# Designs tried in a protein design run: designed miniproteins, single chains, continued (3). Part 9

Each design is a single chain, and the fold is of that chain. pLDDT is the mean over its residues in the fold that is shown.

## One batch from the design tools (miniprotein)

Design m8279
Fold by ESMFold2-Fast:
Structure m8279 (fold): chain A 89 residues (1-89)
Amino acid sequence: GTTTVSNATATSAVVSWSGLAPAVSLVALARDAATGEIVGAGLAPGGATSVTITGLAGAGDYVATVRGYDAAGNLVSTSAPATFTAAAA
């Protein structure tokens, strides 16, 4: 599947995805591109195609990925990573 990021602010971004296998729950994660540390997350129900993540630490480069899970809690899909830059406050 593919991941895109839009409406990035100093503290939040909208993560959108397509082409993922059907899942009952989805988790979007943002990582600091330099450290790999998770700095933001968003939870979405099955059938959603976007979620707002929060927790970004201002200006910098980040990597967003999306993971999908089935009803048994098994990982069934992952998106390709999307790099994005957050705005200064």
Scores: mean pLDDT 78

Design m8280
Fold by ESMFold2-Fast:
Structure m8280 (fold): chain A 100 residues (1-100)
Amino acid sequence: MEEILAKLDEAIEKVKSESDPKKLNEIGSEIGAEVTAKIEELYEKLSEENQKKVEEWAAKKQAEIDAKAASLTDAEKFITLLEAYKELLERLEKLLKEEE
């Protein structure tokens, strides 16, 4: 968990200093696969009740992101997505620890 969160923090910092859309896409491709795999791994370990809680949280978070998307730059949208992934990973880890 610590390693993937550190990679997300590094990706966010790279995005903040990057103005080239091609490089932004490359950063997204590199971190996206690792983050998605980790999310799926943790989500599958949760109880059905906690999976539902995660789905409800994710739906609300997506609606909030969509509502403000029109006012964000491409870099800001990307940072928002990476921050949402970090929040999701932290929430998944917390729920798993509560089940132990």
Scores: mean pLDDT 79

Design m8281
Fold by ESMFold2-Fast:
Structure m8281 (fold): chain A 60 residues (1-60)
Amino acid sequence: SAAIAAVRAQTLEELRVIEKKIKELEKQGVDKSKILEEFAKANALLEATNAQIVALREAA
């Protein structure tokens, strides 16, 4: 559905922002803990997106 496509597109854009942040942090030589926090955010975003897609499929 168009709603599911929109959710996926938004999630991909947010993931790109997180990826850019991770690359910036790696370039700056910051603590691995900060980089792991960004990976945790990406994982949480993917889990939330999957739950939202399931809800949209059930509501359709």
Scores: mean pLDDT 82

Design m8282
Fold by ESMFold2-Fast:
Structure m8282 (fold): chain A 119 residues (1-119)
Amino acid sequence: MELEFEGLTPTVTADGTLVLPALRVRTAAGEVLFEAAAEVIPGDAPLAEVNAALAARLEGLAAAFRRAGLDRAADALLAGAEAVRAATSRQAAADAYARGVGEALLAVREQAEAEAAAA
């Protein structure tokens, strides 16, 4: 299965605001697997709010990937969500989110390569 991703990467603005872009994951056939609205978390918001928002996105994406049969990618996202919830700084939370997403993308690629080899 080939997947198209939009809005995977959170950004931190000069004033410390965390911007979570609208997240969309589609199959190459155009089927939407997951959507999340854009979120803006102010630079003065509590770390618990940052951690909750990032973890919720990973957990939602994990549920969508599991429904699509992408179990290893879903497991990577859930591990990322746990790491985000344990983060003691905004940078640690963002890094945990990025690692979880990266591991999930690798798992999706490995599954696609395995399916192609079995064809």
Scores: mean pLDDT 80

Design m8283
Fold by ESMFold2-Fast:
Structure m8283 (fold): chain A 92 residues (1-92)
Amino acid sequence: MVLPRKIDDEATREQAARVGEEVARIVLAGNKLIEEAAKLGDQEAIDAALELIGRLLLGEADRVELEAGDYRLVMERTPAGEVRGSLTKLEK
């Protein structure tokens, strides 16, 4: 871990580390969702994945979902701090 400059308070250092870990978890889950959307060859699904990542990063909600064409995309942050994404094909 890189030492933070002029941060002597342990609580402040721990909070900074937690924020960094949270962002990393969102980005990792989002990248997996983008890879799944890219396999479909559907730009709308890729755009939806990017929007969900942005909303979760901005802290708008702990769970975000969007429908893009025939697909439903979901990203969720659990109370345990885990971030997960899923892509589901809608059957009509």
Scores: mean pLDDT 73

Design m8284
Fold by ESMFold2-Fast:
Structure m8284 (fold): chain A 66 residues (1-66)
Amino acid sequence: GPAERAAAGERVRAALLEAGASERLADGAQKLIEDPRLSIETALAFVIANSRGAARDAALAVAAEL
């Protein structure tokens, strides 16, 4: 539901910031995950595709736990 999507979005945002990603990337990722028009799988695929190095590894780790 919306609460679970919000929690997933914040988790992805926090993980990206801890990995050194910009706030722009982290905020964009959160908005994609929270967008009810996208499946979580599709949103995560876009986040991973737009991430590099440690940020990508962080996004992949969060995706594996969802």
Scores: mean pLDDT 81

Design m8285
Fold by ESMFold2-Fast:
Structure m8285 (fold): chain A 81 residues (1-81)
Amino acid sequence: AAALILAGDLLANANQYSSAIAAYNAALALNSADAAAYSNLGLAYLNMGALDSAISAYNKALAIDSANAVAKKNLAQAIAK
């Protein structure tokens, strides 16, 4: 699970957002209670302009870990668009 999140992060850093989303979804299939995976999934969707999907992913991250600062910040930004 952690290795799939790392792979997703590396793909996102390379601007390969569709592949990053696939890696994060694979990680979430193994561990559905992973706030970091949902937060990173939300950021990948946000970078692709998929606002509704990004908001949904950030809300999932915050439901698991309400202290996730990245998800809070990015959710506020996505809602403001």
Scores: mean pLDDT 78

Design m8286
Fold by ESMFold2-Fast:
Structure m8286 (fold): chain A 74 residues (1-74)
Amino acid sequence: SALMEKLREETIEKIKEYLEKNPNASLEEKERGILAIMMETVERAEREKLLSPEELAEYMKEVGKEAKKLLDEA
C-alpha cells in the first residue's frame, strides 16, 4: 500500500540520519539504534491501526533488508 511504502521510506530516512549522526558507534550500538527506530514505527502503526498484519510483515522485511545494507556500508 502507499501508506506502507511511505512508512518504509520515512523509517529508512531516520536510519540514515541516525547512522550519519553516530559514525563512531559500535556495530552493536548501531544495531540497537536501528531496532529502536523500527520498533517506534511498528508501535505507532499498531496503536493507530495504520497497517494490516500482512502489510506490517512486508514493511519489517523490506526495512530489515535495507537497514542491513546501510549497516554493512557504515
Scores: mean pLDDT 83

Design m8287
Fold by ESMFold2-Fast:
Structure m8287 (fold): chain A 98 residues (1-98)
Amino acid sequence: MEIARKAAETLEELGYKKQAELIYAALEAEGLSIAYKLAITIAALTEALEGPEKAQELAHEVGSKLVKENYSKEALEEAKKLIEELIEELKKKAAEEA
């Protein structure tokens, strides 16, 4: 789960330590599915960007879609792409606030 680790490292570097810790805990959890690890990563990134209410809403939408599409390769790749986009938005926000 390279993309989730990259998200956690980016959050930690930008001072979002609690959000980074949530992703690290998910990555270390034995038996936690890839889909849940991706949903937790999306929630942590979105909370840093837009707050906890938007994080819960988006994580629920992504999780529900993954379940509905039976964890398809396409749905997993879409979730990974969203994480990459959220990382870039977070970096851009940090640069503009400097």
Scores: mean pLDDT 80

Design m8288
Fold by ESMFold2-Fast:
Formats: structure tokens, C-alpha cells, sequence
Structure m8288 (fold): chain A 100 residues (1-100)
């Protein structure tokens, strides 16, 4: 299968879910989008290297940064939801990378 494509899709889907979960706040929306991009990009890079662990780690780092940004903007709930989406995205990305 296309592990890199699947990992990217998982990251994008996680970003959409985070956006829905965080609501309409601009800070939350931006954080969720950055989180999803990071998850997808990290997974694809890891897949190119044949490194599922690297893909997962990169996705987690980006997602946590996005969650912190949301909280700094005063959106505690958005930050928490972004973290939850990040964990889900990282899990999916790692699974896809391991299969590829």
C-alpha cells in the first residue's frame, strides 16, 4: 500500500477533526491546521526514510506546539482538543508508516 499517502491522509483528517472540535476561534483553528500539517508532513518524511518512529515523533512535536499556541491565545479547550487530535493523528501516521 501507499504508506506515505495513508499517513498524510490520516494527518489531514486529524486536522479537520481538530478544527471541528476546537470550534470557531481563530487561534484554535490555526493551531489545529498546523497540527494536521505537521502530522501529515512528518509521517510522509518518515515513510520516505522507512522510519515510522521518526514520522510519529515529528507529528507529535508539531502537534504539541500547535496545542500550546492555542492555549497561549486563551483557548484552553481548543488546545486540549488539538492535543487529542494530534495523538490520534500520530497514531495513525505511525501505523501507516509501519505498513508502508
Amino acid sequence: SEGGEEAGRAGSEAAREALRASGENGVSGAAAAVSGIGMGAGAMIGERRGDGEGARREAEIDARAAAQAARLGGDEEGGRRAEEAAEEGARRAAEAAERG
Scores: mean pLDDT 55

Design m8289
Fold by ESMFold2-Fast:
Structure m8289 (fold): chain A 52 residues (1-52)
Amino acid sequence: MASDEDAIKAVEKAGAYHGAENVELVSRSEKYATGRGVVDGEEVDIVTLVDF
């Protein structure tokens, strides 16, 4: 099961891969985490798989 800590780490890693800053967790399910970040001053949504 993914914790909030695991989910935020996953969206932080995915955001970093795309150059996103100010990454925050928005929601999570059992397998997926959704966050938001900023790339070049524009807000983006980040969706990634978390470890389970």
Scores: mean pLDDT 74

Design m8290
Fold by ESMFold2-Fast:
Structure m8290 (fold): chain A 88 residues (1-88)
Amino acid sequence: MIEKLRKRYEEILREAEPLLTPRQLEALRRSHEATLKALEEGKSLDEAIAKGNEAMADLPPEERRRIAEVYTASAIRVIGDEIDKELA
């Protein structure tokens, strides 16, 4: 459900906030908004994620790499917590 994904993205942004600059955090937020918009338009999850990546395509590769590293670490923590709650 889109609402569950939106909540996950909000939690990822909170985890990422102390690790990213305001500009990097804004880029990640734009990426999440693009993904959610694509899902609301009926796109597949893979297509929606691709749209999120496209929203950051204007950034230099080094900047995108930093955002990806922080996103991955934050997402692992958030998704891990969600899985633990579902398996408990």
Scores: mean pLDDT 80

Design m8291
Fold by ESMFold2-Fast:
Structure m8291 (fold): chain A 93 residues (1-93)
Amino acid sequence: SDLLLRDTALGHVLKARHLLKKSTDDESIKKAIESLELALEHLDQLPQDDENIRKAREHVRKALEAAKRRDYDKAIEHLEEAIKHLEKGVKRI
């Protein structure tokens, strides 16, 4: 289900943002990176012609790169943008 894949990806992005804002320890950063990698796996299963999904994927990738170089402020900025696009994805009725 595209809705379930999107919601699961959003859940992973929200978890990563929470971890990066709450803690600077290596274990929390590792868990945030793992959550972002899981988000990308779920986003890759969604329609790639959807602009909001495409932009969310781009921002999650940039957040992952920033987190790996310990640029947590930039990582959080990209996660905020990914969240906005994921929330605009599939309209729920």
Scores: mean pLDDT 84

Design m8292
Fold by ESMFold2-Fast:
Structure m8292 (fold): chain A 92 residues (1-92)
Amino acid sequence: SMAEELGKKMEELIEKYFELKKNKAPEEEIEKVIEELVELALEAGMLPEELSEEEKKEIVRRYLEYVEVERTEGRAAREALAERLQAELAAK
């Protein structure tokens, strides 16, 4: 299905993002992968079209941060990061 094709391409770009970070690639190459992930997420209906380009990129960056924590430190660490960020947003 189209959703399966988009999901696979998104997984490939996520892997490319982590490889670029591991190899300390130029910021421009990392940003290009983030832009490609934004485009795929929009096509998949995962991002609101009404958001600015910078807001869309920020959401993708935060998602990638969660994925990195889960891959390196496990699911419990990713859940702890999410709880911490939610608490920071709630602290008015």
Scores: mean pLDDT 78

Design m8293
Fold by ESMFold2-Fast:
Structure m8293 (fold): chain A 99 residues (1-99)
Amino acid sequence: MEEAERRGEEATRRLKELAKAAAEGDRKAESELAALLAGLEIRAIGDELEGTEEGLHAAAEDLRAVVETLKLLVELGKEEAKEPLEKAEKRLREVEEKL
């Protein structure tokens, strides 16, 4: 639990750093950010499919990280993040409704 929380904090910090770099035109940061966000969304699908309360909480946490990162990208002027943000927010609401 404590180890997982520490890794989660590091991942969130890395996502925000990559979002800022990507907004500045760093293509390597953009590619790495896209891969990390896709990984979080895939993991959230797996956790939701388990149908357990623990899996739903894990899915909600991963989707919140995606939503917050995409919100930052939109705030930094990346309009292409707006549609992914709307989809991620809808998925987060659906997972939270099951809790």
Scores: mean pLDDT 79

Design m8294
Fold by ESMFold2-Fast:
Structure m8294 (fold): chain A 87 residues (1-87)
Amino acid sequence: RTREVAQAILERVEALREEGERLIAQGRKTGDELLIEAGKKLIAAADKILEILNTNEDISGEERLARIAALEQEAEAARAEVERHLA
């Protein structure tokens, strides 16, 4: 059901935003521009997902979920880059 899927996505959005804020804070403290940029990407993806999730327009549920999945993939790529950088 779309409502249950939306709730799960909302929880992931909150987690991405918190992670992004922490990366920006850490990057500013250490002077690490990669962490700052990655954090900004996570926050931007989270904000876009939240906008899509909260919009009740003519877009199908499947199309909405596909756009959200694409943004989640962008966030995952940024997280992988951070993990590789900090390893």
Scores: mean pLDDT 79

Design m8295
Fold by ESMFold2-Fast:
Structure m8295 (fold): chain A 64 residues (1-64)
Amino acid sequence: SKSDILKATIELLKAVGDAVDTIIRARSVNKASQAEVDELTKQQQKQLQQRSQQIQADLDRAIS
């Protein structure tokens, strides 16, 4: 349903926001090196990929 698509979109946007906040905190609060930030960025990207796969499965079910 359209409601399920909207909910999935909001959840993905929240996950992206959390990932961005984590990187900003590493740079600004924790004074992380560029190498540490790069590794953290890769880790957050992997987590977002896993979350987006879950959301995609939910969307496929909603539109099928």
Scores: mean pLDDT 75

Design m8296
Fold by ESMFold2-Fast:
Structure m8296 (fold): chain A 68 residues (1-68)
Amino acid sequence: ARETLERIAEALREAIANNDETTARAAMHEGIVLLESLGLPEAAARLREALRNRDFEAALKTVEEALR
């Protein structure tokens, strides 16, 4: 779980650095599913909101906070 979330955070950072919206959205969708499965509905809801708003920096922050 933690390793998968770390991989998602890394993929999202790389996608943001490369302006790759398709890869960023894919990482966010995977993150939402994982956060829900981990019983973190608040984090999953924030990630969904970031996805709707195309706010990839807020998405990355949400995933990184879930890793604490």
Scores: mean pLDDT 80

Design m8297
Fold by ESMFold2-Fast:
Structure m8297 (fold): chain A 82 residues (1-82)
Amino acid sequence: GAMELLERGLELAKEGRNGEAGILFGRAGVEAVKEGDYELGIKAGENGIKAAMKGDENPTLATGGAILAIGAKTEAELGLGK
């Protein structure tokens, strides 16, 4: 679920694997929105954006993660703002 993806992303980010972490954070955000957990979706989105900003040796993964994270964060914020 979303929480498991977020936890895996946090571990990868701790290891400096920011591109891979960004993808997992982006996926966590999308799943959190699908589950109706908008607070988790925002948290995952913010972590994904931070991972993309830090970067690593894989800019393609960082870019993909950022796109997913931004989209998920926006959807989650709209879900809370009703």
Scores: mean pLDDT 80

Design m8298
Fold by ESMFold2-Fast:
Order: structure tokens, then sequence, then C-alpha cells
Structure m8298 (fold): chain A 63 residues (1-63)
């Protein structure tokens, strides 16, 4: 279900202010046009990004 995973990350990016509402809307509209392997690659990229982001936030909380 890489489409669902990618949609969740696009919404998180918007919520956290990394992208605008307009950019998020365009990404979501185009998601159905991409092959499954591309969707997986993008979802994995954002998953890695958020793991690093959450680790950084946790370290700041401990300072």
Amino acid sequence: KYKEKLKEYINKLKEDGFITDEVAEKMLKNIDKYPEDYLKKRADFFETFYKNYEAGKKKIEEL
C-alpha cells in the first residue's frame, strides 16, 4: 500500500510546514500517475527523512 503510505507522508510534510498546501495538493493529485516502484521509493525516502527528524527532536528534548 505505497500510495497510502506516501499520502500519509505528504500530509505530514504539509502539517509540519515543509511544503505548502498547494504543493501537497499537486503531489496527491499526481500520485495515481506514478508506478508502484516510484511510489515505494518516495515513501521510503520520506520515512527515512522523518526517522532522522524525530531522532533530532528527541535529542533536543533531552538537552
Scores: mean pLDDT 76

Design m8299
Fold by ESMFold2-Fast:
Structure m8299 (fold): chain A 75 residues (1-75)
Amino acid sequence: SSMQEQIDKFIAAVREEADRLIAQLNLSPAQRAQLRQLVSDLAAQLNANKDASLSTLQQIVNDFALRVQELLEQA
């Protein structure tokens, strides 16, 4: 599959998980907005860097995961 297809599939899975977390953890409206913004930023960064090195893509995903963890620890 193309890198675009892989990114689209990954982001779709991330969006599904975000919606699940919003429902399960009963996140505040502010936390819901922040989580959705983080997912949108992740999608934009991966699409902007789809031809970049694997290390760059891994760093983008790791930075996203860390920010989500920090957000959820404040819940």
Scores: mean pLDDT 84

Design m8300
Fold by ESMFold2-Fast:
Structure m8300 (fold): chain A 68 residues (1-68)
Amino acid sequence: SAKIKEFEKLKEELLERARKRLSPEQLEIFEKAVEQVLKYVKENPSVSVEEAEEHLRILEARALQEAA
């Protein structure tokens, strides 16, 4: 699915940014949270890429707030 590939790309970009800003322990927790969103998107075809991207942005903002 094109939507799943687009989401996978967003995940990779997000994790690349997170690796530079989070501790190893925070990164592990964040990666698990991102994988949960991916599973949800794969199981729910009604979820748009825009909605999934919003969830990822919220997760990134929370992770960065905890790192600050």
Scores: mean pLDDT 76

Design m8301
Fold by ESMFold2-Fast:
Structure m8301 (fold): chain A 74 residues (1-74)
Amino acid sequence: SALEEAQKRVDELIEEAKPEILKLVEEGKEKEAKLLMLEVMREGVELAYELGAISEEEYEEAMKWLEEQEKKVE
């Protein structure tokens, strides 16, 4: 299903980003680590929408939430 394919590919994106996020945390770059996590989440939401796993409404709501989280980090 589209949801299963999206979940697998999102999991792959997270796994690829983990080493960089962990390195930023180890270096005390917590803000940069949080921003990278939000960027990975944004890519995952875009991928889920492209694969038809989420609706346009769900996509728009997720993107607005991510923008609010980014503002709180800055």
Scores: mean pLDDT 83

Design m8302
Fold by ESMFold2-Fast:
Structure m8302 (fold): chain A 68 residues (1-68)
Amino acid sequence: SKQDQVDQILEQGREELLRARTREEFRRVVQRTSQQLTDLTSGDPELQSQAFAQLERLLGEINEEKAR
């Protein structure tokens, strides 16, 4: 399903964000992940809204982990 693909994109993004060493690298991962989600959810505004809400939660979690 498209939801399974969203989950896979977010899981890959999570691992890459945790490995990011610089703000520029972090920004590139966020941009790539956002683009992949946009492309996948094009024409489905409800799924797109859900996917980006999941991305925001992920970014909050990663920022908390990196602050430790």
Scores: mean pLDDT 86

Design m8303
Fold by ESMFold2-Fast:
Structure m8303 (fold): chain A 91 residues (1-91)
Amino acid sequence: ASLTVEARGTQVVYTFTAERTKDAEFTIALVLSGADVAPSKTEKSGKTITLTLVEAEDRGKRVTARAYQVLPDGTVEEVYSGTAETPAVEP
């Protein structure tokens, strides 16, 4: 599993990519001051799922990102946890 962070204008885009079990769903939760945010875009290609989350964020803010796998039987498991800082955004 991997997480990339990119600045786009006044927004921060988080892209999570992981290999999935067949029919498993992936969810990324971005914790901004304690609030979880749903992904704005989900893409599936074979065994790989890519989730994109877009948030407006101030420069230098610290965020915690967690990713969860939901198996077909409803079991939820955390597959990624990391902390990132909001990248600098230039006009």
Scores: mean pLDDT 58

Design m8304
Fold by ESMFold2-Fast:
Structure m8304 (fold): chain A 65 residues (1-65)
Amino acid sequence: SKEELEKQLNAIFDEHKGKLSEEDRALVEASKKRTVKINEGFSEETSKKTVEAFRKAVDALVANE
């Protein structure tokens, strides 16, 4: 679950990093690392909701550009 969560967050980050400013890219990367650490040992359902929340946060940053 942790490896799958990290893989999904990395995919979202990699997809959007070219659309983000340098500052926002660093913020998203830090948020990704924090999210993986906080969700260590959590259920697949919780991890799925976490991935969705992360995607929405990155989309919001891109939309505010």
Scores: mean pLDDT 73

Design m8305
Fold by ESMFold2-Fast:
Structure m8305 (fold): chain A 95 residues (1-95)
Amino acid sequence: TVSTVREALELARRALEAARAGDVDTARRLLDRTFVLLREVQRARPDRALELEIAEGIALIEIGVGQVVGDPAEGLIRAAEILIETLERLLEELG
């Protein structure tokens, strides 16, 4: 799981950089890949599943809010930041 968490964290950090640059399509694609890896971590670590599911839910809400208010880049930035914070904490606890 440590390697999967590191890969997810790297993708989330790249998504943040893309979103800050205004590259919404790249940020969205990288976040989609981050969510796939996050779901793999949830299956591998049932003890962490609820906290990871909450982080995913909040990130998806932020993406949706960004679309509704007409600032999709801001929504993607906020989503990436939540995922980065969650994954960094998890990596520290696992390592």
Scores: mean pLDDT 87

Design m8306
Fold by ESMFold2-Fast:
Structure m8306 (fold): chain A 113 residues (1-113)
Amino acid sequence: IKEIEEILNKEELTAEDVKKIAEIISKETDPARLKRIGELLSKLPLSKLEKIANDPKVSDEDKVRLAFALLLVPNSAEKVEILLKNVEKVYIASLRNFFILHGYQYVVDKLLK
């Protein structure tokens, strides 16, 4: 977790930094730690999330992993929508049930249309 905090405190996030965060998320089995990672990501300014979303060096899989952690945080739907705006529909479909169950159906409607 502290490693993610150090990465997120950087002035600029690189695709390599995003990949490291996504790898940590993929290996984390503790729900409380996953929620903490989501809370840290939720503190990022929209401009940084938009840079990640528009960076062709960041994989769709890495964006989906970050979005998964963000979904554990209340009021993160707009940030998830920004992060996933350029992700192919097949990857977003894997999170469809999480969006719907947590009341974020409008995010699915926007990104899958």
Scores: mean pLDDT 74

Design m8307
Fold by ESMFold2-Fast:
Structure m8307 (fold): chain A 73 residues (1-73)
Amino acid sequence: SAEAERLKEELREAAERGDEEAVRRYLQKLTELVGVDAMMETADEIGKELAARGKVEEARMLARAAREVQEEA
C-alpha cells in the first residue's frame, strides 16, 4: 500500500539519522498496518541496506528496536 511504502521510507530516513525514538514509532505504526512478520522483514531489508553503505551502528540500532517491538506485540 502507499501508506506502507511511505512508512518504510520514513523508517529508512529515521534509522539513517540514528533517531531511535522515531525508528520505534515507525516500527510500531508499520506493525499495526502490516503485522509483526512483515515489519520484521522490512526492518531486516533496511538494516542490510544500511550495513552495505557502512552504517553498521544504525543497522544494529534498527535491529534492536525491531526485536523490542516484536517482543511487545
Scores: mean pLDDT 88

Design m8308
Fold by ESMFold2-Fast:
Structure m8308 (fold): chain A 74 residues (1-74)
Amino acid sequence: SDRQQGQRYVSQSGRYVSQGRYDDGVRQMSQGRRVYSRVSPRGSRQVDQGRRYVQQGDGSGGQRMLSRSGRVVS
């Protein structure tokens, strides 16, 4: 489902961010945001906010937003 697909993208982005691979993380967040927009506008916005944090070098801020997005799409 779109919810499960979006969660996989979010999970993969978190792993890349934890490894310092911010470009890969941003790419996965962009995919997760797009998929989540079909099922959860709030979840999509939170993933997009996380992407903005990671683009600015804030990996921990990005991870917190990804965690929050998972709660609103469950």
Scores: mean pLDDT 83

Design m8309
Fold by ESMFold2-Fast:
Structure m8309 (fold): chain A 90 residues (1-90)
Amino acid sequence: SEELEKEILELARKISEATGADGLYESVEGLVELVKKEEDLETVIKAIDYGIPVLEKLRAAETDPALRATLDRLIAALKELKKEIEKKLE
């Protein structure tokens, strides 16, 4: 959904600003653009599957409870986006 896409972008922006990981926001923005265009959706699923373990490792190492909560929300939102794409491809 467009609402889910906007939430994912906002969460990724907050994490990038807090951590200096500018590449995270750019990667997520690229994935959202592919979803909007319905292009390379299998590649989007693979990118989410690769990214979730990386974000979970970041979350486990994070000491700031606010940033941990933001990471948990991004992980959950990416899992929901994957489910929406998988339903669309069936």
Scores: mean pLDDT 85

Design m8310
Fold by ESMFold2-Fast:
Structure m8310 (fold): chain A 83 residues (1-83)
Amino acid sequence: LIEEAVELVEKGKKAKEEKNYTEAIQLYTKAARLLRTQNSNEKAKERLEEVIREREKTIDELEIALKSLGQPEEGVESYRLML
């Protein structure tokens, strides 16, 4: 479970480097959901906090990118609400 979440986070970071922010956010969301199912595990809780922070940073970067391109930001808020 933690290993699966780590793999998803790695894929998310790669997507973010490629500026595929929406894909990165979806991958981080999947990782966070997996970690939440193991909320009795202290290490999983720490990983969850890290993933949520990274996800928020990625959402912020997407919002900035959309503003710079004059694109609508409507979908950005839905990502914040997914967790």
Scores: mean pLDDT 75

Design m8311
Fold by ESMFold2-Fast:
Structure m8311 (fold): chain A 107 residues (1-107)
Amino acid sequence: SLVQKVLDLVKKMFSSDVEEQEKLLKEIAELLKKLSPLELTILRFTLMAELEDVELSDISEKEKEIQKTILNTVIELIKLILEGKSDEEIEKVIKETVKKLKEIEEK
């Protein structure tokens, strides 16, 4: 399942460095473009549930900020794809997220 592949890549990002996170986000964006609107909607709902689980977890505040940033970015990418936004807007969100993840790691 492409949906499961996206979820597996999201989980891999949680323990990856920023350079690997950028590569994984680009791979996720390309996979999301191959999903049907129904699959995108199911995935968005699943990621929203994962956000709640992260908030309720006992991991560090820094780790929560990293995981929530990743999950919120993938949710935003799904929204952009569902709205038919350009590859340029998708790439901009990826670049802004990578910058934010780097700033979190430098704290």
Scores: mean pLDDT 89

Design m8312
Fold by ESMFold2-Fast:
Structure m8312 (fold): chain A 60 residues (1-60)
Amino acid sequence: MTVEEIKKKYLEELSKFVSPEQLAEFERTLQDLNRAFNGDAKEFEEQAKSMLKTIKKYVE
């Protein structure tokens, strides 16, 4: 799975829980993480999972 595929998947899931403005902020955060991890798809996916898990806790 590519970084772009991971990003699309997790942004689609996040859109169920957050406003469009918050979704845009999370997209920017994911872009920054991708740069920090030099395009490492595995690390990127772990960070995306962590963000989604945290957001789900806010709505429970």
Scores: mean pLDDT 74

Design m8313
Fold by ESMFold2-Fast:
Structure m8313 (fold): chain A 90 residues (1-90)
Amino acid sequence: STLARNEELAALFARIYERLRDDPRWQELLARLKEEDTEELRLEGWELLLEAARELGAPEELIEKMEAQIKGAREKKPEEGAKKLKEIEA
């Protein structure tokens, strides 16, 4: 059962990357990342991955994990306001 699930997830990830290669936004993002690797560009990458995963019918568990990673990345890049939320204003 676990092997079959892992194979299904691997196939899903392959389709996600195939979908992203058809997306000019992804190719532009990769070109920009080669010149300068920033948290903002990585965030754009996560958002494109999430969009592709949703389009391809990824499991809700995977969608939630990806959304959590996007939120975590945003907390590092947005101003002091996000840090206040993380520390409950302390």
Scores: mean pLDDT 69

